Designed miniproteins, single chains, continued (2). Designs and how they scored, part 42

Each design is a single chain, and the fold is of that chain. pLDDT is the mean over its residues in the fold that is shown.

## One batch from the design tools (miniprotein)

Design m5378
Fold by ESMFold2-Fast:
Structure m5378 (fold): chain A 70 residues (1-70)
Amino acid sequence: SPEEKLEEARELEKEGDELFAEKKYEEAKKKYQQALEIRREVLGPNHPDTIKTEEKLGVVDIRIALDKVL
């Protein structure tokens, strides 16, 4: 159901947040991408939860880029 998919997206985002806190940015990115795909399909691109997940991906991409330079 859509509700079960959204709970999966929430758990994926939580896993991504935990990985991000551990500085495992590439692994965090994979979790955020999976959560974003579900939220885009169920809620659409303009939903606040979809936008928040996209913002988290933006931050993780910056961190990955910085790790390659340092």
Scores: mean pLDDT 88

Design m5379
Fold by ESMFold2-Fast:
Structure m5379 (fold): chain A 98 residues (1-98)
Amino acid sequence: DALQAALAAGADPNAQDSNGNTLLHYAIYSGDLELVRTLLANGADILAKDKFGETVMDPDKKTGVSVFEQALPFTPPELREELRALIAEMRAQQAALT
C-alpha cells in the first residue's frame, strides 16, 4: 500500500505529528491490527515516546487513559487482548532483530 511503499522508501515510521503522536498511536486508537503490524514490520517502535514522554502503553497523564483504553469503546474486549498480545510479541521480535 502507499504507506508501506513510503516506509520502504525511507519515510520515518516514528515521525511525530503536530501533537507529538506517531502513526502507531493512531493505528492502535483505531484498532487496526493490520496497520499496527505493517508499522512494526517497517521499524515503528512501540516504546517510542511522544513529546510528553509516554509510549502507546502508558496512560496519558492528563486524561489517565492509555491509547489502548481510548480504543476500547471501538473494539471488543477480545480484540483488545489480541492487540496487546500482538504488540508484546512484536516488541520481542523487534528487540531480537536489533
Scores: mean pLDDT 62

Design m5380
Fold by ESMFold2-Fast:
Structure m5380 (fold): chain A 77 residues (1-77)
Amino acid sequence: GKMGMTEEETREAFKEFDKDGNGYISAAELKHVMTSLGLVDNSPSSEAFVQFMIREADIDGDGQVSFEEFVAMMAKS
């Protein structure tokens, strides 16, 4: 059990930034979601952390993260 964010709340945050409704979010959009959730700030360290999470979820390097990968990253952290 995590205090603060449920899977549903994470899904709602993801949807706010998945403007195309295609189930994917870019690196920049992911940073905005995580900043809105209070998980990261706008420092270079937070930027590196977001890039690290994207690399762990999307090793193909297209900079796109699916909802399922996003939830998995949140669960690992």
Scores: mean pLDDT 66

Design m5381
Fold by ESMFold2-Fast:
Structure m5381 (fold): chain A 60 residues (1-60)
Amino acid sequence: MGLSARELGMMVRAVRDRHGWSQRELAERLGVSQATVSRWERGEIRPSEAQLRRVLALTA
């Protein structure tokens, strides 16, 4: 939907920062590896639609 991997990574970082979580803690909440969260936040890979929906659910 027009967001780049970099922009999605920044969004993931913002959600994590709001909760005061480490990359490992966010990864545990989402059921992914810490390396996956790190790669998202660097814009190296794009989260899937399902993964992004799970990240956004944490803002409720």
Scores: mean pLDDT 81

Design m5382
Fold by ESMFold2-Fast:
Structure m5382 (fold): chain A 89 residues (1-89)
Amino acid sequence: LHDAAINGDLERVRALLAAGADVNAADEYGVTPLHLAAAAGHLEIVELLLEAGADVNAADEYGMTPLDLAEVAGHKEVVELLLKAGAKP
């Protein structure tokens, strides 16, 4: 799910979620698929992950949230979507 989220593979994200992939699975650094989609600016994947129950406020080992990564990267539409979904600034 992480690779599909960072690479913008929308259909692979859909297929993996339909197969029961853990939307909140964290890697060795605490990074979730939502962190990667937000950092990469993949708006439709961010929407899909949030609809599937992704934790909008998940923090990685450095305390970075998906909102923090989207803001650093300048992905304005992703920032606006995450804030509407309950992300804390």
Scores: mean pLDDT 83

Design m5383
Fold by ESMFold2-Fast:
Structure m5383 (fold): chain A 59 residues (1-59)
Amino acid sequence: GRLYVALRDFTAVTPLTLALKKGDVVEILEKVDDDWWRARSLETGEVGYVDKGALAPVP
Protein backbone atom coordinates (compact mmCIF):
# COMPACT_ATOMS: atom_id res chain seq x y z
CA GLY A 1 0.00 0.00 0.00
CA ARG A 2 0.95 3.69 0.16
CA LEU A 3 1.15 3.76 3.98
CA TYR A 4 4.48 3.47 5.81
CA VAL A 5 5.51 3.82 9.46
CA ALA A 6 8.58 5.72 10.67
CA LEU A 7 11.15 3.37 12.26
CA ARG A 8 12.92 6.27 14.03
CA ASP A 9 12.68 9.97 14.79
CA PHE A 10 13.70 12.11 11.80
CA THR A 11 14.47 15.81 12.18
CA ALA A 12 13.75 18.07 9.19
CA VAL A 13 17.17 19.40 8.11
CA THR A 14 15.83 21.55 5.22
CA PRO A 15 12.42 23.18 4.51
CA LEU A 16 11.75 20.40 1.95
CA THR A 17 12.23 17.48 4.36
CA LEU A 18 9.48 16.03 6.57
CA ALA A 19 9.98 15.81 10.35
CA LEU A 20 8.82 12.48 11.83
CA LYS A 21 8.59 10.74 15.20
CA LYS A 22 9.09 6.98 15.55
CA GLY A 23 5.72 5.34 14.90
CA ASP A 24 4.31 8.18 12.74
CA VAL A 25 2.35 6.97 9.72
CA VAL A 26 2.99 8.58 6.32
CA GLU A 27 1.29 8.30 2.93
CA ILE A 28 3.69 8.03 -0.01
CA LEU A 29 2.82 10.55 -2.72
CA GLU A 30 5.77 9.97 -5.08
CA LYS A 31 8.87 7.73 -5.15
CA VAL A 32 11.25 10.39 -6.49
CA ASP A 33 14.42 8.25 -6.53
CA ASP A 34 15.86 5.12 -4.89
CA ASP A 35 16.57 6.85 -1.55
CA TRP A 36 14.06 9.72 -1.15
CA TRP A 37 10.28 9.73 -1.36
CA ARG A 38 7.74 12.56 -1.13
CA ALA A 39 5.24 11.78 1.64
CA ARG A 40 2.46 13.29 3.71
CA SER A 41 2.39 12.82 7.50
CA LEU A 42 -0.99 11.50 8.66
CA GLU A 43 -0.19 12.94 12.14
CA THR A 44 0.50 16.57 11.07
CA GLY A 45 -0.70 16.77 7.44
CA GLU A 46 2.74 18.14 6.43
CA VAL A 47 4.27 17.14 3.08
CA GLY A 48 7.99 16.67 2.46
CA TYR A 49 10.79 14.34 1.49
CA VAL A 50 11.74 11.33 3.65
CA ASP A 51 14.55 8.78 3.57
CA LYS A 52 12.86 5.50 2.56
CA GLY A 53 15.38 3.59 4.75
CA ALA A 54 13.64 5.11 7.81
CA LEU A 55 10.25 3.66 6.76
CA ALA A 56 8.54 0.25 6.87
CA PRO A 57 5.34 -0.66 4.96
CA VAL A 58 2.05 -0.85 6.87
CA PRO A 59 0.06 -4.03 5.99
Scores: mean pLDDT 80

Design m5384
Fold by ESMFold2-Fast:
Structure m5384 (fold): chain A 83 residues (1-83)
Amino acid sequence: APLTPLSPEEAMRSTDVNAVDAFGRTALHVAAEFGDALGVRILIAQGADVNAVDLEGRTPLDLAEEAGHEEVVKILLEAGAKR
């Protein structure tokens, strides 16, 4: 575990990409669920956590697989998402 908290600016920048909704989902979760392959690529390039989990313990990869978005699944796996 990190011993030092992030600076407010770094925390805000992190939350811009990895901010969560009422269900613990990031923008990457939403893009993966909707099959937005371009959005997924952009979010990963901005430093989105591909292994982030929602309140139900699901990753963006889980949502993409459940929705049948094979292109998004491939992008997430290439970016280091774990099954």
Scores: mean pLDDT 73

Design m5385
Fold by ESMFold2-Fast:
Structure m5385 (fold): chain A 156 residues (1-156)
Amino acid sequence: DDLVKIAMVLAFGTTDMNATVAVPGFDKGLPVITYVEIALKPYLEKIKNAKNVEEAAKEILKAVLGGETEEDAVGLARMPVREVVARVTAEPDRNRLPVSLSLSDEELVAAIEKALGKKLGQAALDALRAFRDALRAGDLEAAIKALTEFLKIALS
């Protein structure tokens, strides 16, 4: 359940199912619950059933940036992860950023701490910052590595 909470905060900036989030192809956004039911539900199932933290980190990254899946139903989930990253980094002001990438580091940390019901230590904060920096740089391997380290620390 904590992995799912982290995935929701990184994808949407919130665990509130009634919040409205920015989604490519939906000019007025979507309620989180609607986006979960259309696109995110298969990723949440894979996150829940992940055999290890690295597998969970890969599925969380796909949920955050969208990925290619046979079960894709909406815009972000149907985009190649590298294409979403390239659009976000090339023209952030014109692209609808995933909410987690548009939040400040402080806002994202506060949302994760609220969702988990605990404060994050400096090592977890450093790993989360490295994850966001890797995403902005389009370095998916570094993003997975940093997110894996973050999850190991945050879930211990």
Scores: mean pLDDT 68

Design m5386
Fold by ESMFold2-Fast:
Structure m5386 (fold): chain A 66 residues (1-66)
Amino acid sequence: DRLKRLFSLFDADGDGYITEEELRTFLTEVAGLKLSDEEVREIVKKADKDGDGRIDFEEFKALLEE
């Protein structure tokens, strides 16, 4: 699965989390999505409901569902 491989690339520590900045980079640079800054910010805020700056794989997958 490409998503799991990409998540693992950003999760260099292997702790099962990525940062908000890493998620933003994935959406715009790696995934090649043509999103506005506002759309990216909204997605990031949605993922980080706890405000701790850490996003797990299930939250990552949920954000990419249509």
Scores: mean pLDDT 69

Design m5387
Fold by ESMFold2-Fast:
Structure m5387 (fold): chain A 65 residues (1-65)
Amino acid sequence: MESFAAVAVEDYEAKTPEELSIKKGEKLLVRERLADGRVLATSTATGRTGLVPASKLEEVPDSAL
């Protein structure tokens, strides 16, 4: 599956164990897009993986230009 780097554009608080809490500006690796508009992502700051709304993330290049 294609994975890509993303940055949190807003804070999000997990409500369930499958969700991931993120902070605005946090860099994440998106592993999978779900059909319901959420993504499975890993925080590079905490190493935790979970579901977040895709609207809370902005795709960015993984490598510096």
Scores: mean pLDDT 76

Design m5388
Fold by ESMFold2-Fast:
Formats: sequence, structure tokens, C-alpha cells
Structure m5388 (fold): chain A 72 residues (1-72)
Amino acid sequence: MLSEAEIEELFKKFDKDGDGKLSAEELKEFLESFGFNPSDEEVETLIRLFDRDGDGTLDWAEFRGLVAYLQQ
């Protein structure tokens, strides 16, 4: 189980633009680093499930929800 500090460090590691949000490309790289091989369509589906503001990116709160989902 990842701690909140570990999840925050992962978010910062993959937020290459430093904008406090993960793009679809950055989320795909995160998932690939954990041994997943998601299609672009699967990445878009995950963003749609957790993207509360509809901007096509995941902020910190949305990313935390995604990580909790992946740990089920």
C-alpha cells in the first residue's frame, strides 16, 4: 500500500510540466512504470472516470483517487 507521501512523490515525478496536473501522456508513463500496458483509449477512460473538472488532466486529488482504485 502506498502512503500519501509516496503517492505525492509519484505525482511530482510524472508531472513533467510542473503545472500540478497529469496529462494523458504523463499518466500513461506512470502506468507503464508500474508494469501496466494501457492503450491510449484505456488511459482516456481512466481520466474520464477521475477528471472532475473536465479539462482532460488529473490534479492531485483526482490522481490520489486513481491510485486508490488501482490498489484494489
Scores: mean pLDDT 77

Design m5389
Fold by ESMFold2-Fast:
Structure m5389 (fold): chain A 71 residues (1-71)
Amino acid sequence: GDLHKEMLRIIGEILRLIGEIFDLERELERLKKEGGDEEKIKELEEEIKRLEEERKKLLERLKKLSEEMDK
């Protein structure tokens, strides 16, 4: 019974990360277009990369849980 609850929790985390990445990518494009602070651009790129790595790990975990349910 708990596998469905854990999958739902992970899906919620993935959706939140997708939203955060999208907002940061939009802010990054805005700063690049305006000729903004290079340090802020670099900080945003590093933050996006970190969130993408977290999303990848959660997707892999979700796939493993899906495979365990098919046993």
Scores: mean pLDDT 83

Design m5390
Fold by ESMFold2-Fast:
Structure m5390 (fold): chain A 80 residues (1-80)
Amino acid sequence: LYEKLSPLEQAILETIALNGPLSARELAELLGLSQSTTRRHLRRLEEKGAVGYDAETGRYYVASEEVENAVLQKWLLEQE
């Protein structure tokens, strides 16, 4: 799944995986995007099963363990 995502969608997943559950606004601020653009990509990721949404907190989380592990592995390799 992760390999088939756009670079921006991968960046969104990486940001959530490293920082914990985040709102669309927090993601937009961290990535330097508009909230509209961020919400559009989050909806696409939710449709793909990569993220889930917690309505009580208004935050998105990584819904796929495979995606989370792929993101963390890539991040660790980039730190080397």
Scores: mean pLDDT 76

Design m5391
Fold by ESMFold2-Fast:
Order: C-alpha cells, then structure tokens, then sequence
Structure m5391 (fold): chain A 61 residues (1-61)
C-alpha cells in the first residue's frame, strides 16, 4: 500500500536507470503501486527513489 514501509529481504542491483538498488535490511517507503510485481519506492537509508521488485521486500510490521 502507498505510504507503507517494507524491508528488503535480499540485496538487489538495478538493471536499468529507473530501478532502485538496495541492500538486505533497507527500509523502503512505497510511493506508488505500478503493478503487482513492481512498486515505486524510496529508500529511507539512502534517500534514493526508483522501481523495486515486490518479491524481494516484506511488510515491516
């Protein structure tokens, strides 16, 4: 859900300029839900934004 916080389950390396690279354990804020497999998110650790795969993150609750 937009505004919800998610934690990275594993490291992810961006494959293009629109994707966000992150490390396992980073907290991501969901800014937009593009589809069921990709969200637009912001890393609270780095402040960077980009698209993230939903299968590599879990709810922080």
Amino acid sequence: MVGDLFRALEDFTAKNENELSFKKGEVLEVLDVLNSTWWYAKSLTTGKEGTVPTDKVEPLF
Scores: mean pLDDT 81

Design m5392
Fold by ESMFold2-Fast:
Structure m5392 (fold): chain A 77 residues (1-77)
Amino acid sequence: SSAKEKFLSLSQEEQIKYLEGALKEAEQLYKQGKISKEVVELLKKALEAAKQGDSEKAYELYQKAVELLAEEQKKRE
């Protein structure tokens, strides 16, 4: 099954907990200068969407954060 299907199968509480963990890790990487502030802001928006019960929007914003993070890691400057 896709990562999206797995995320959408989680309860709202589990989705929130997952995104809180992802945001905490992203904030640490940002403080170390390893990722952009935009990745952190996308994860904050994903968490807010999950808290409002908008699981689809939460996943969309999370996916954008993951894609941006992958691009920044490939840049290797």
Scores: mean pLDDT 83

Design m5393
Fold by ESMFold2-Fast:
Structure m5393 (fold): chain A 65 residues (1-65)
Amino acid sequence: AEFKEAFSLFDKDGNGFITAKELGTVMRSLGQNPSDEFVDHMIREVDKDGDGQINFEEFVTMMSR
């Protein structure tokens, strides 16, 4: 039920997409320090099209895995 709220924290522009850079920023704000390689790996696992962005459906899928 909090997926939309979480997604809105990533989607600063309100475009309905998030980037690897934005994901890394949120993880860092939670007191974590993920490597760029780790963030890139997560994005590549979810981003089937390889465009470097995650939409809301892909975000929910990632959170459900």
Scores: mean pLDDT 65

Design m5394
Fold by ESMFold2-Fast:
Structure m5394 (fold): chain A 84 residues (1-84)
Amino acid sequence: SLLEESKKRQEIIDKAREYAKTDHPYSPQLQSLLQQLDQLTQDLDDSVRRGDTESSQKSYQQGRQTMQQLEKIVKEIEKEEEEK
């Protein structure tokens, strides 16, 4: 369901925020991606409310790509922890 997918996305974001607070080598990149994701979410909401299809599509695609990068890094950290 959409609710279940939303919860899983939020779990990834929460994990990224926790790792971003640590001295992990990926922490600066996670901080940057989280800030970018927040801005893109605001841009998407604004463009959707204005009915700006081109801007909303661009923000949506960039947000999706940023989220994919964030998820990839979180999974890489988790895999690293499991290997130790």
Scores: mean pLDDT 82

Design m5395
Fold by ESMFold2-Fast:
Structure m5395 (fold): chain A 83 residues (1-83)
Amino acid sequence: SEEEKKKVEEAIELAREMFKVYDEDGDGVITKEEFLKVLEETLGMSEAEAEDLFKKYDKDGDGVITLEEFIEFMAEQLGLKIE
C-alpha cells in the first residue's frame, strides 16, 4: 500500500541518518560495539536482545554491519516489509 511504502521510505531515511552518525570514516560499515550501542541506548533493548539481532544481521560473520543490513534491521523493528 501507499502507507507501507511511505513508512519503508521513512525507515530507510532514519536508518541512513543513524548509520552516518556511527560510520565516521564513511566506509559503509559499523562495528558490533557501535551497533549494540544503537540498540541499547537509542531503542532501549537489552544486551541479550541486541546481541541476538547483531548475529542475525551480520550475514558475512565479519563482525560488522553494512548500511543495507542496518536498513533491513530498522524496517523489521518497525514492522515494515522491505521488498
Scores: mean pLDDT 73

Design m5396
Fold by ESMFold2-Fast:
Parts: C-alpha cells; structure tokens; sequence
Structure m5396 (fold): chain A 62 residues (1-62)
C-alpha cells in the first residue's frame, strides 16, 4: 500500500481502538498514510471518516 491508493475492505472490521475506523465489507477507502507494517491511516470514501485500519482487512483496487 501507498499514499493515494484506493482500497476495499475484504470483510467487516469493528474498531478495536477509539482512533480506528469501523468498516463494512466492500467499503472503499483512500490511504492517507502508511503507519507501519500492519496499519494504514485511511479515509472512507462513503462516510468521509478517518481512522486507522489493519492492512490485513484491505485489498488494493487495480
């Protein structure tokens, strides 16, 4: 993943921390920052909400 990537949630993800983003399967997001090996900071393209998301629940679109 890299900044500006459009990604899709491959499953529902309930926020684990207050700063995490809750996702529905199929939700589209923009990557704002690659935080570490496991997490990105992303914005939901559907809700406009921003939060941390594990890379393991995301796939890149094309």
Amino acid sequence: FKVGDVVRAIRDFPALLPTDLTLRKGELLEVLKVVNENYVLARSLETGRVGYVPKSVLERIE
Scores: mean pLDDT 80

Design m5397
Fold by ESMFold2-Fast:
Structure m5397 (fold): chain A 101 residues (1-101)
Amino acid sequence: GRDLGRELLEAAMLGDLERVKELIAQGADVNARSPHDGRTPLHLAAEGGDVELVKLLLEHGADPRARDKEGRTPLDLAKESTLASPEEKEEVIKILEEALK
């Protein structure tokens, strides 16, 4: 069958919200891990500062405690991000901290 996990990671990296929704509807694992770095879609959304994608992934059971191969969580990547605007970064951090309660 088609590798939905890989397609989901690619869509998350691109910030393609509609494609992410389609892949989840098709049964993609929201906690799929990249074989290169162990990052999940939530790691990629958090690093990108994509507020709507972070919310969507969490609503569908994304694990906010997932660790990549370097031991970093999505929250760690959000805090370390240079890709997001300050406002996007702050909102993503707030959402992830709330999800960890």
Scores: mean pLDDT 89

Design m5398
Fold by ESMFold2-Fast:
Structure m5398 (fold): chain A 69 residues (1-69)
Amino acid sequence: SLKSAFRVFDKDGDGVITGEELREFLERSGKKPSDEEVQKLIDKYDKDGDGVIDFKEFEEMVTELLKKR
């Protein structure tokens, strides 16, 4: 499940994911994002500008990214 995947990458257990952890998740999902693409995703979903993504933002992002155009 997405929650189990999130927990694996959230090593501190603080409920947020860094851009590096997001990149690894996307690669495991069959994507090959560049660092620039990862940064764009963070900027789009990180409304407070701290460079991390919570679980709700992560779920919305993954749902959008896995759908075809």
Scores: mean pLDDT 71

Design m5399
Fold by ESMFold2-Fast:
Structure m5399 (fold): chain A 112 residues (1-112)
Amino acid sequence: YKQALLAFTEDPERQEELRAFIQRVLDRGEDVNAANNMGLTLLHLAALLPESDESLELVRRLIDAGADVNAQDLYGNTPLHLASLGGHERLVELLVEAGADLSAKDNFGNTA
């Protein structure tokens, strides 16, 4: 699962599709806290994008739109767990400033 998420972030076409999808949801005022079949919210997906000023701006917009920074996927991963997995230090700082729980554990007992 985590390896599949990391492989997703290595594909530039999938990254652009994800950015376009997040932007569309934000522009349409759709539910930013809607989860897919894996429990992944838009904030989880944005945390998987390579760290850039654009990805940080998308995360900031999601938080401003009311995204739950502590949402858990089916494995108990928060957006902070996924940002830490990707080594996205500025994104980790942004999520912590927005109220992310540094002590949150996934279903395997791992913190961010």
Scores: mean pLDDT 75

Design m5400
Fold by ESMFold2-Fast:
Structure m5400 (fold): chain A 107 residues (1-107)
Amino acid sequence: GKKLLEAALEGNAKEVEELLKKGADPNAKDIFGGTPLHLAALEGHLEVVKILLKSYKSKGLDPNAQLIEDLKHLTPLHLAELYGHEEIVKLLREFLEENGLDINIQP
């Protein structure tokens, strides 16, 4: 939903968590195909990234599969690397490796 995308972009971790508890789609897309995880990674919102990854794991969702279709090579990991958010890069790599997902995905 629109509210989850806005909360993720703003770094409002409390609102992100409450919206996800109310059944908001963690894979919601903006007009450019960006997901909440893309926006949080872009802006360096570490706590929002943690909350979203917990939601993906609990729901059995693959963040990589959702992310590749929309932005051509622009995964949340790529955005975190491009903007120098080292702790988010570490978290995303650890999540992908622990869940058996490809960390080096290219289209």
Scores: mean pLDDT 75

Design m5401
Fold by ESMFold2-Fast:
Structure m5401 (fold): chain A 62 residues (1-62)
Amino acid sequence: SLVEEIRELFNKGVELAKELFDLVKNNDLSDPEVAKKVQEKWEELAKISKEYSRLLAELRAA
C-alpha cells in the first residue's frame, strides 16, 4: 500500500540520518574522505526526502 511505502521510506530516511549524524559527530570534517561520505549520505537523504514528499502528495489526493 502507499501508506506502507511511505512508512518504509521514512524508516530508511531515519536510519540514514542517524548514520550521517554519527559520521559528522565522530569524524574530522576537514578529512576529504569524511567530507565525501557526508556529502554522499546527504545527497541520498535529499533524494529520500523528495520521494517522501511526492508519495505524501499522492496520499493527500482524494
Scores: mean pLDDT 83

Design m5402
Fold by ESMFold2-Fast:
Structure m5402 (fold): chain A 81 residues (1-81)
Amino acid sequence: MSELGRQLLEAAGRGDAEGVRALLAQGADVNAADPVTGLTPLHIAAMVGHREIVDILLANGADPNAKDTAGLTPEDLLKAS
């Protein structure tokens, strides 16, 4: 995973909307996946309930159907909340 991708996952987990925007502007992969879990920034934002970050990621081409290692998508996590 790229350094920008790692920072994007961390920013999504913290609820740092400005950090997410800045990292995407720097060329961070919006669909960056954790190499162990397969979690994308959209999975993390959906789990934590950061709606503003969910909206930013979707606007930047995040895949709501990307599967983690358990076969769960961000859409599944949003529906569970």
Scores: mean pLDDT 81

Design m5403
Fold by ESMFold2-Fast:
Structure m5403 (fold): chain A 112 residues (1-112)
Amino acid sequence: SPLLEAARAGDLERVRELLAAGADVNAADEYGNTPLHLAARAGHLEIVRLLLEAGADVNAADEYGNTPLHLAAQAGHWEIVELLLAAGADPDARNLGGLTPADLARLSGHLE
């Protein structure tokens, strides 16, 4: 999906163009990653904001049960963590390993 590629790459203007053209904001790749997962993992704050404004599912789960909040927390992107929580992300969501976003942040060395 062009939107998945633009979100992963941090191409803000391409994300705007694709959303304006009616691209599916919740399109998933073969691993269940949505544009919101890819932007959150990569640290693309303004793309995360645009995707949420376009109706992205803040609690979408990939094939491992990871939400965008899990991936942002694992990567230590705290401004994105705050934005996702404000948008209704579930901080208590557990992935298939039984891990919360806070657990992944600790395992990745981003929390004490």
Scores: mean pLDDT 91

Design m5404
Fold by ESMFold2-Fast:
Structure m5404 (fold): chain A 110 residues (1-110)
Amino acid sequence: DLLKEGKFEEAVKKYEEEIKKDPNNAQAWRNLGRAYLGLGEYDKAIEAYKKAIEIDPNDAQAWANLGRAYLAQGKYDEAIEYYKKALEIDPNNSYAAWGLLEALRKKREA
């Protein structure tokens, strides 16, 4: 698993090829976003996650990952919004719950 191994540049190439074969593959768009997030390419990660959500709006993890990318950019209001969306879809998503608390804390410190 290239993403778990931290091979983010190889992951980008893999998922770009999957998307080229099937541009409606929501999972490939989400994984492309995760690869860009690992590279610190936050704007590209956001674009890829938004594509994943357009295809599959019920992917709570894609919404949570979108929140993570905005949080990494210091865009706390957007991060809060997207983590809340993830929790509306999956109230048990601990990643989204933790991310929401972090975003709320960061907004108070700003």
Scores: mean pLDDT 89

Design m5405
Fold by ESMFold2-Fast:
Structure m5405 (fold): chain A 156 residues (1-156)
Amino acid sequence: GEYTQKAIQAAKEGNWEEAEELARKGGAAGLNALGGLYFLEKNYEKAIEYYEEALALDPEDAVAWHNLGLAYFELKNYEKAIAYYDRALALDPDDYVAHHNRGLAYFELKDYERAVADFERAIALDPDSRLAWRNLGLAYEALGDHERAAEYFAKA
């Protein structure tokens, strides 16, 4: 919408006060976009505040749930990241990026078996994802399956 685009432009110009006012006029989409801009500035706490405000207006926005998960991942709160990726995937089960990112969170928690399951699902949805093939190889290597790891690295 017009307000969302104006909010993005104001933030790019460093005018965060104007960006916040315009984002609120843009509704859930404007607030989600503002959260994304704070995420790019590595202000994950502000990103979370605006993603949560966006989700209060539109709780069916799978992208906003995924973005909230990404912000908690950057804060190294992998358990919360997984909970929010679970919400995103309940709304959009074919989001290969959300499967991949949940797999990364499981990998950080050393839950390599669940990481493998998520990376395999991401690859099933996007077989051209070299990154998902590489991460599947890393997960199998962490499980001690060096032969499968080598096979998957060759596909990366």
Scores: mean pLDDT 93

Design m5406
Fold by ESMFold2-Fast:
Formats: sequence, structure tokens, C-alpha cells
Structure m5406 (fold): chain A 92 residues (1-92)
Amino acid sequence: MEYPKLLPGFDVNASIGGETTALHLAALLGDLETVKRLIANGWDVNAKSGVEFLIGDERIPPGKTPLQLAEFMGHEEIVEVLLENGADPNAK
């Protein structure tokens, strides 16, 4: 099974664990189609990540929702889709 090369300092396989869901990763990576599919299958749009993400020199602490990850990365279309599907913009 061949996986695409991950960004230096970020390992999506190593970050999948605890409370972190596929929806968090899809929102972080800008995969709009995967976000829509996961929402359609009943994934919790307000789930909080159980792990920290390290992207370049930026550290994203645990406890982030998919909405907060999409906002951090500037994925505006994903932000809108999440909000339309019940994401809480004030989640902490």
C-alpha cells in the first residue's frame, strides 16, 4: 500500500490516535470532498482532537475541532461546509 509523502515534521499516520478523527485530518489538509463524505456519514463536526499537530514551525494544541483546524489553515470552503452542518464557531 503506497502512501503519499507527508510534510516534514508532520506525520498524519502518527497523528491518528486518541480522540483525533478522519474529519480533523480532512479539514486540516483541505480535502473538501472527504469532509463532505464524513459529515454525510454522521461524523461529529464538533469532535475535539486528542493530539497536537506540528506544521512547519506552527504548533496546534490538542482540543481543536475540525472547524478550528480549517480556519487555522485558511480553508474557507471547508469552514462554510462545517458551519452549515452544525459546527460551533465558539467551541473550546
Scores: mean pLDDT 68

Design m5407
Fold by ESMFold2-Fast:
Structure m5407 (fold): chain A 84 residues (1-84)
Amino acid sequence: MSDEEKEELFKKYDKNGDGVLDRLELRGLVLDTLKENGYTPSVEELEEIVEELMKIADKDGDGVIDKEEFDILLEKLEEIVKEK
């Protein structure tokens, strides 16, 4: 994924326009990405994946994902998808 594609994807899910993704916005991104790769998670599976991604990417510990943390998150999400 290019840097431009990452910025457009971030903006698509940043519904508040505040420059960060909260848990709900991140949940939507994860669900859509998994569905695009042929996987529809249960609500519980989706919540577990979102928690894992937030734990890894949320370096500031503020409960939101900024653009730098988003790059790390996308790399981890791609790893989860490839495990199939």
Scores: mean pLDDT 75

Design m5408
Fold by ESMFold2-Fast:
Structure m5408 (fold): chain A 111 residues (1-111)
Amino acid sequence: MDVNARDEDGRTPLHDAAYEGNVEEVKKLLEEGADPLARDKRGLTPLHLAAMNGHLDVVKVLVDYAREKGILVELLSQRDKAGFTPAQLAAFFGHFEVASFLSVEYARALA
């Protein structure tokens, strides 16, 4: 199966694993070449879905992977079709620990 195959909503397996908070599946999919910058029909990346559901463990895995691949600023700055970054979406849904983590990582990535 293509790890970057999209469903009717434009979601990849990585979107689903991130939404569910499945850390082991997220790690497996990233090792198999899943694109963490993939956007669904709403403009949501896997990081947006993990952030909106408060899955800090998945958020950390995606951030660490993006740092190793040199795409951290791009990952953290992605806006959905409503204009929300992952950090802003986490804050909107009341997941302030996730929002704070992402904001700190973004500031560090810019330094």
Scores: mean pLDDT 89

Design m5409
Fold by ESMFold2-Fast:
Structure m5409 (fold): chain A 62 residues (1-62)
Amino acid sequence: ASVLAEALEDYTAKTDKELSFKKGERLEILGVSKEDPNKLLAKSLETGKVGLVPADKVKLVT
């Protein structure tokens, strides 16, 4: 099952592996980062881009 999330605030990527997003942006959660469990691998439903997002900056939709 796909896990959906919503961005809680604006975020600017700090590395090439991270995704920038805006508050309210919808994301599809693809998994947990293998290097940092506090980061999720996500796809932006707005832009189609894939990258790491901080887990504390997104709200999971059940």
Scores: mean pLDDT 80

Design m5410
Fold by ESMFold2-Fast:
Structure m5410 (fold): chain A 63 residues (1-63)
Amino acid sequence: GPHKIAVALKDYKATKPYELSFKKGDTLEVLGEIDDDWVLARSLETGEIGVFPKKYIKLVAER
């Protein structure tokens, strides 16, 4: 499927080892949706992969 690019709307601090931490303005590649509230993504800043709440990002591109 198309790769989705997103921008962080707010800082997020991981509370579990499988979660991704990021800063407002960071760019992320969305790899999949876990459910309606959580997504799996790769940080384009760090290369790290993890899950976080979908409400923290805005989709800006698909491909």
Scores: mean pLDDT 83

Design m5411
Fold by ESMFold2-Fast:
Structure m5411 (fold): chain A 82 residues (1-82)
Amino acid sequence: NKELSEELFEIARFEKEETEEILEKVRKLLEEGADVNYSDRAGFTPLHYAYENGLKKLVEILEEYGADMEHKDTNGKTPKDL
């Protein structure tokens, strides 16, 4: 579902704190069919933003749900390179 995938993406991009409420919301979105590997036009996935923002618990959840750790953005960067 594109709407669920976009909500997951926006959480990873804009949230600065890993509250239990946010982490539970992320799990619910993924269980309801959010694409863990949803990418924007620059090739950024939720995992890219989670690494960039230092959201360690979100990184763990995204990896648990099958996030592609080797996905490259348009600059050739994987999430761990951020």
Scores: mean pLDDT 82

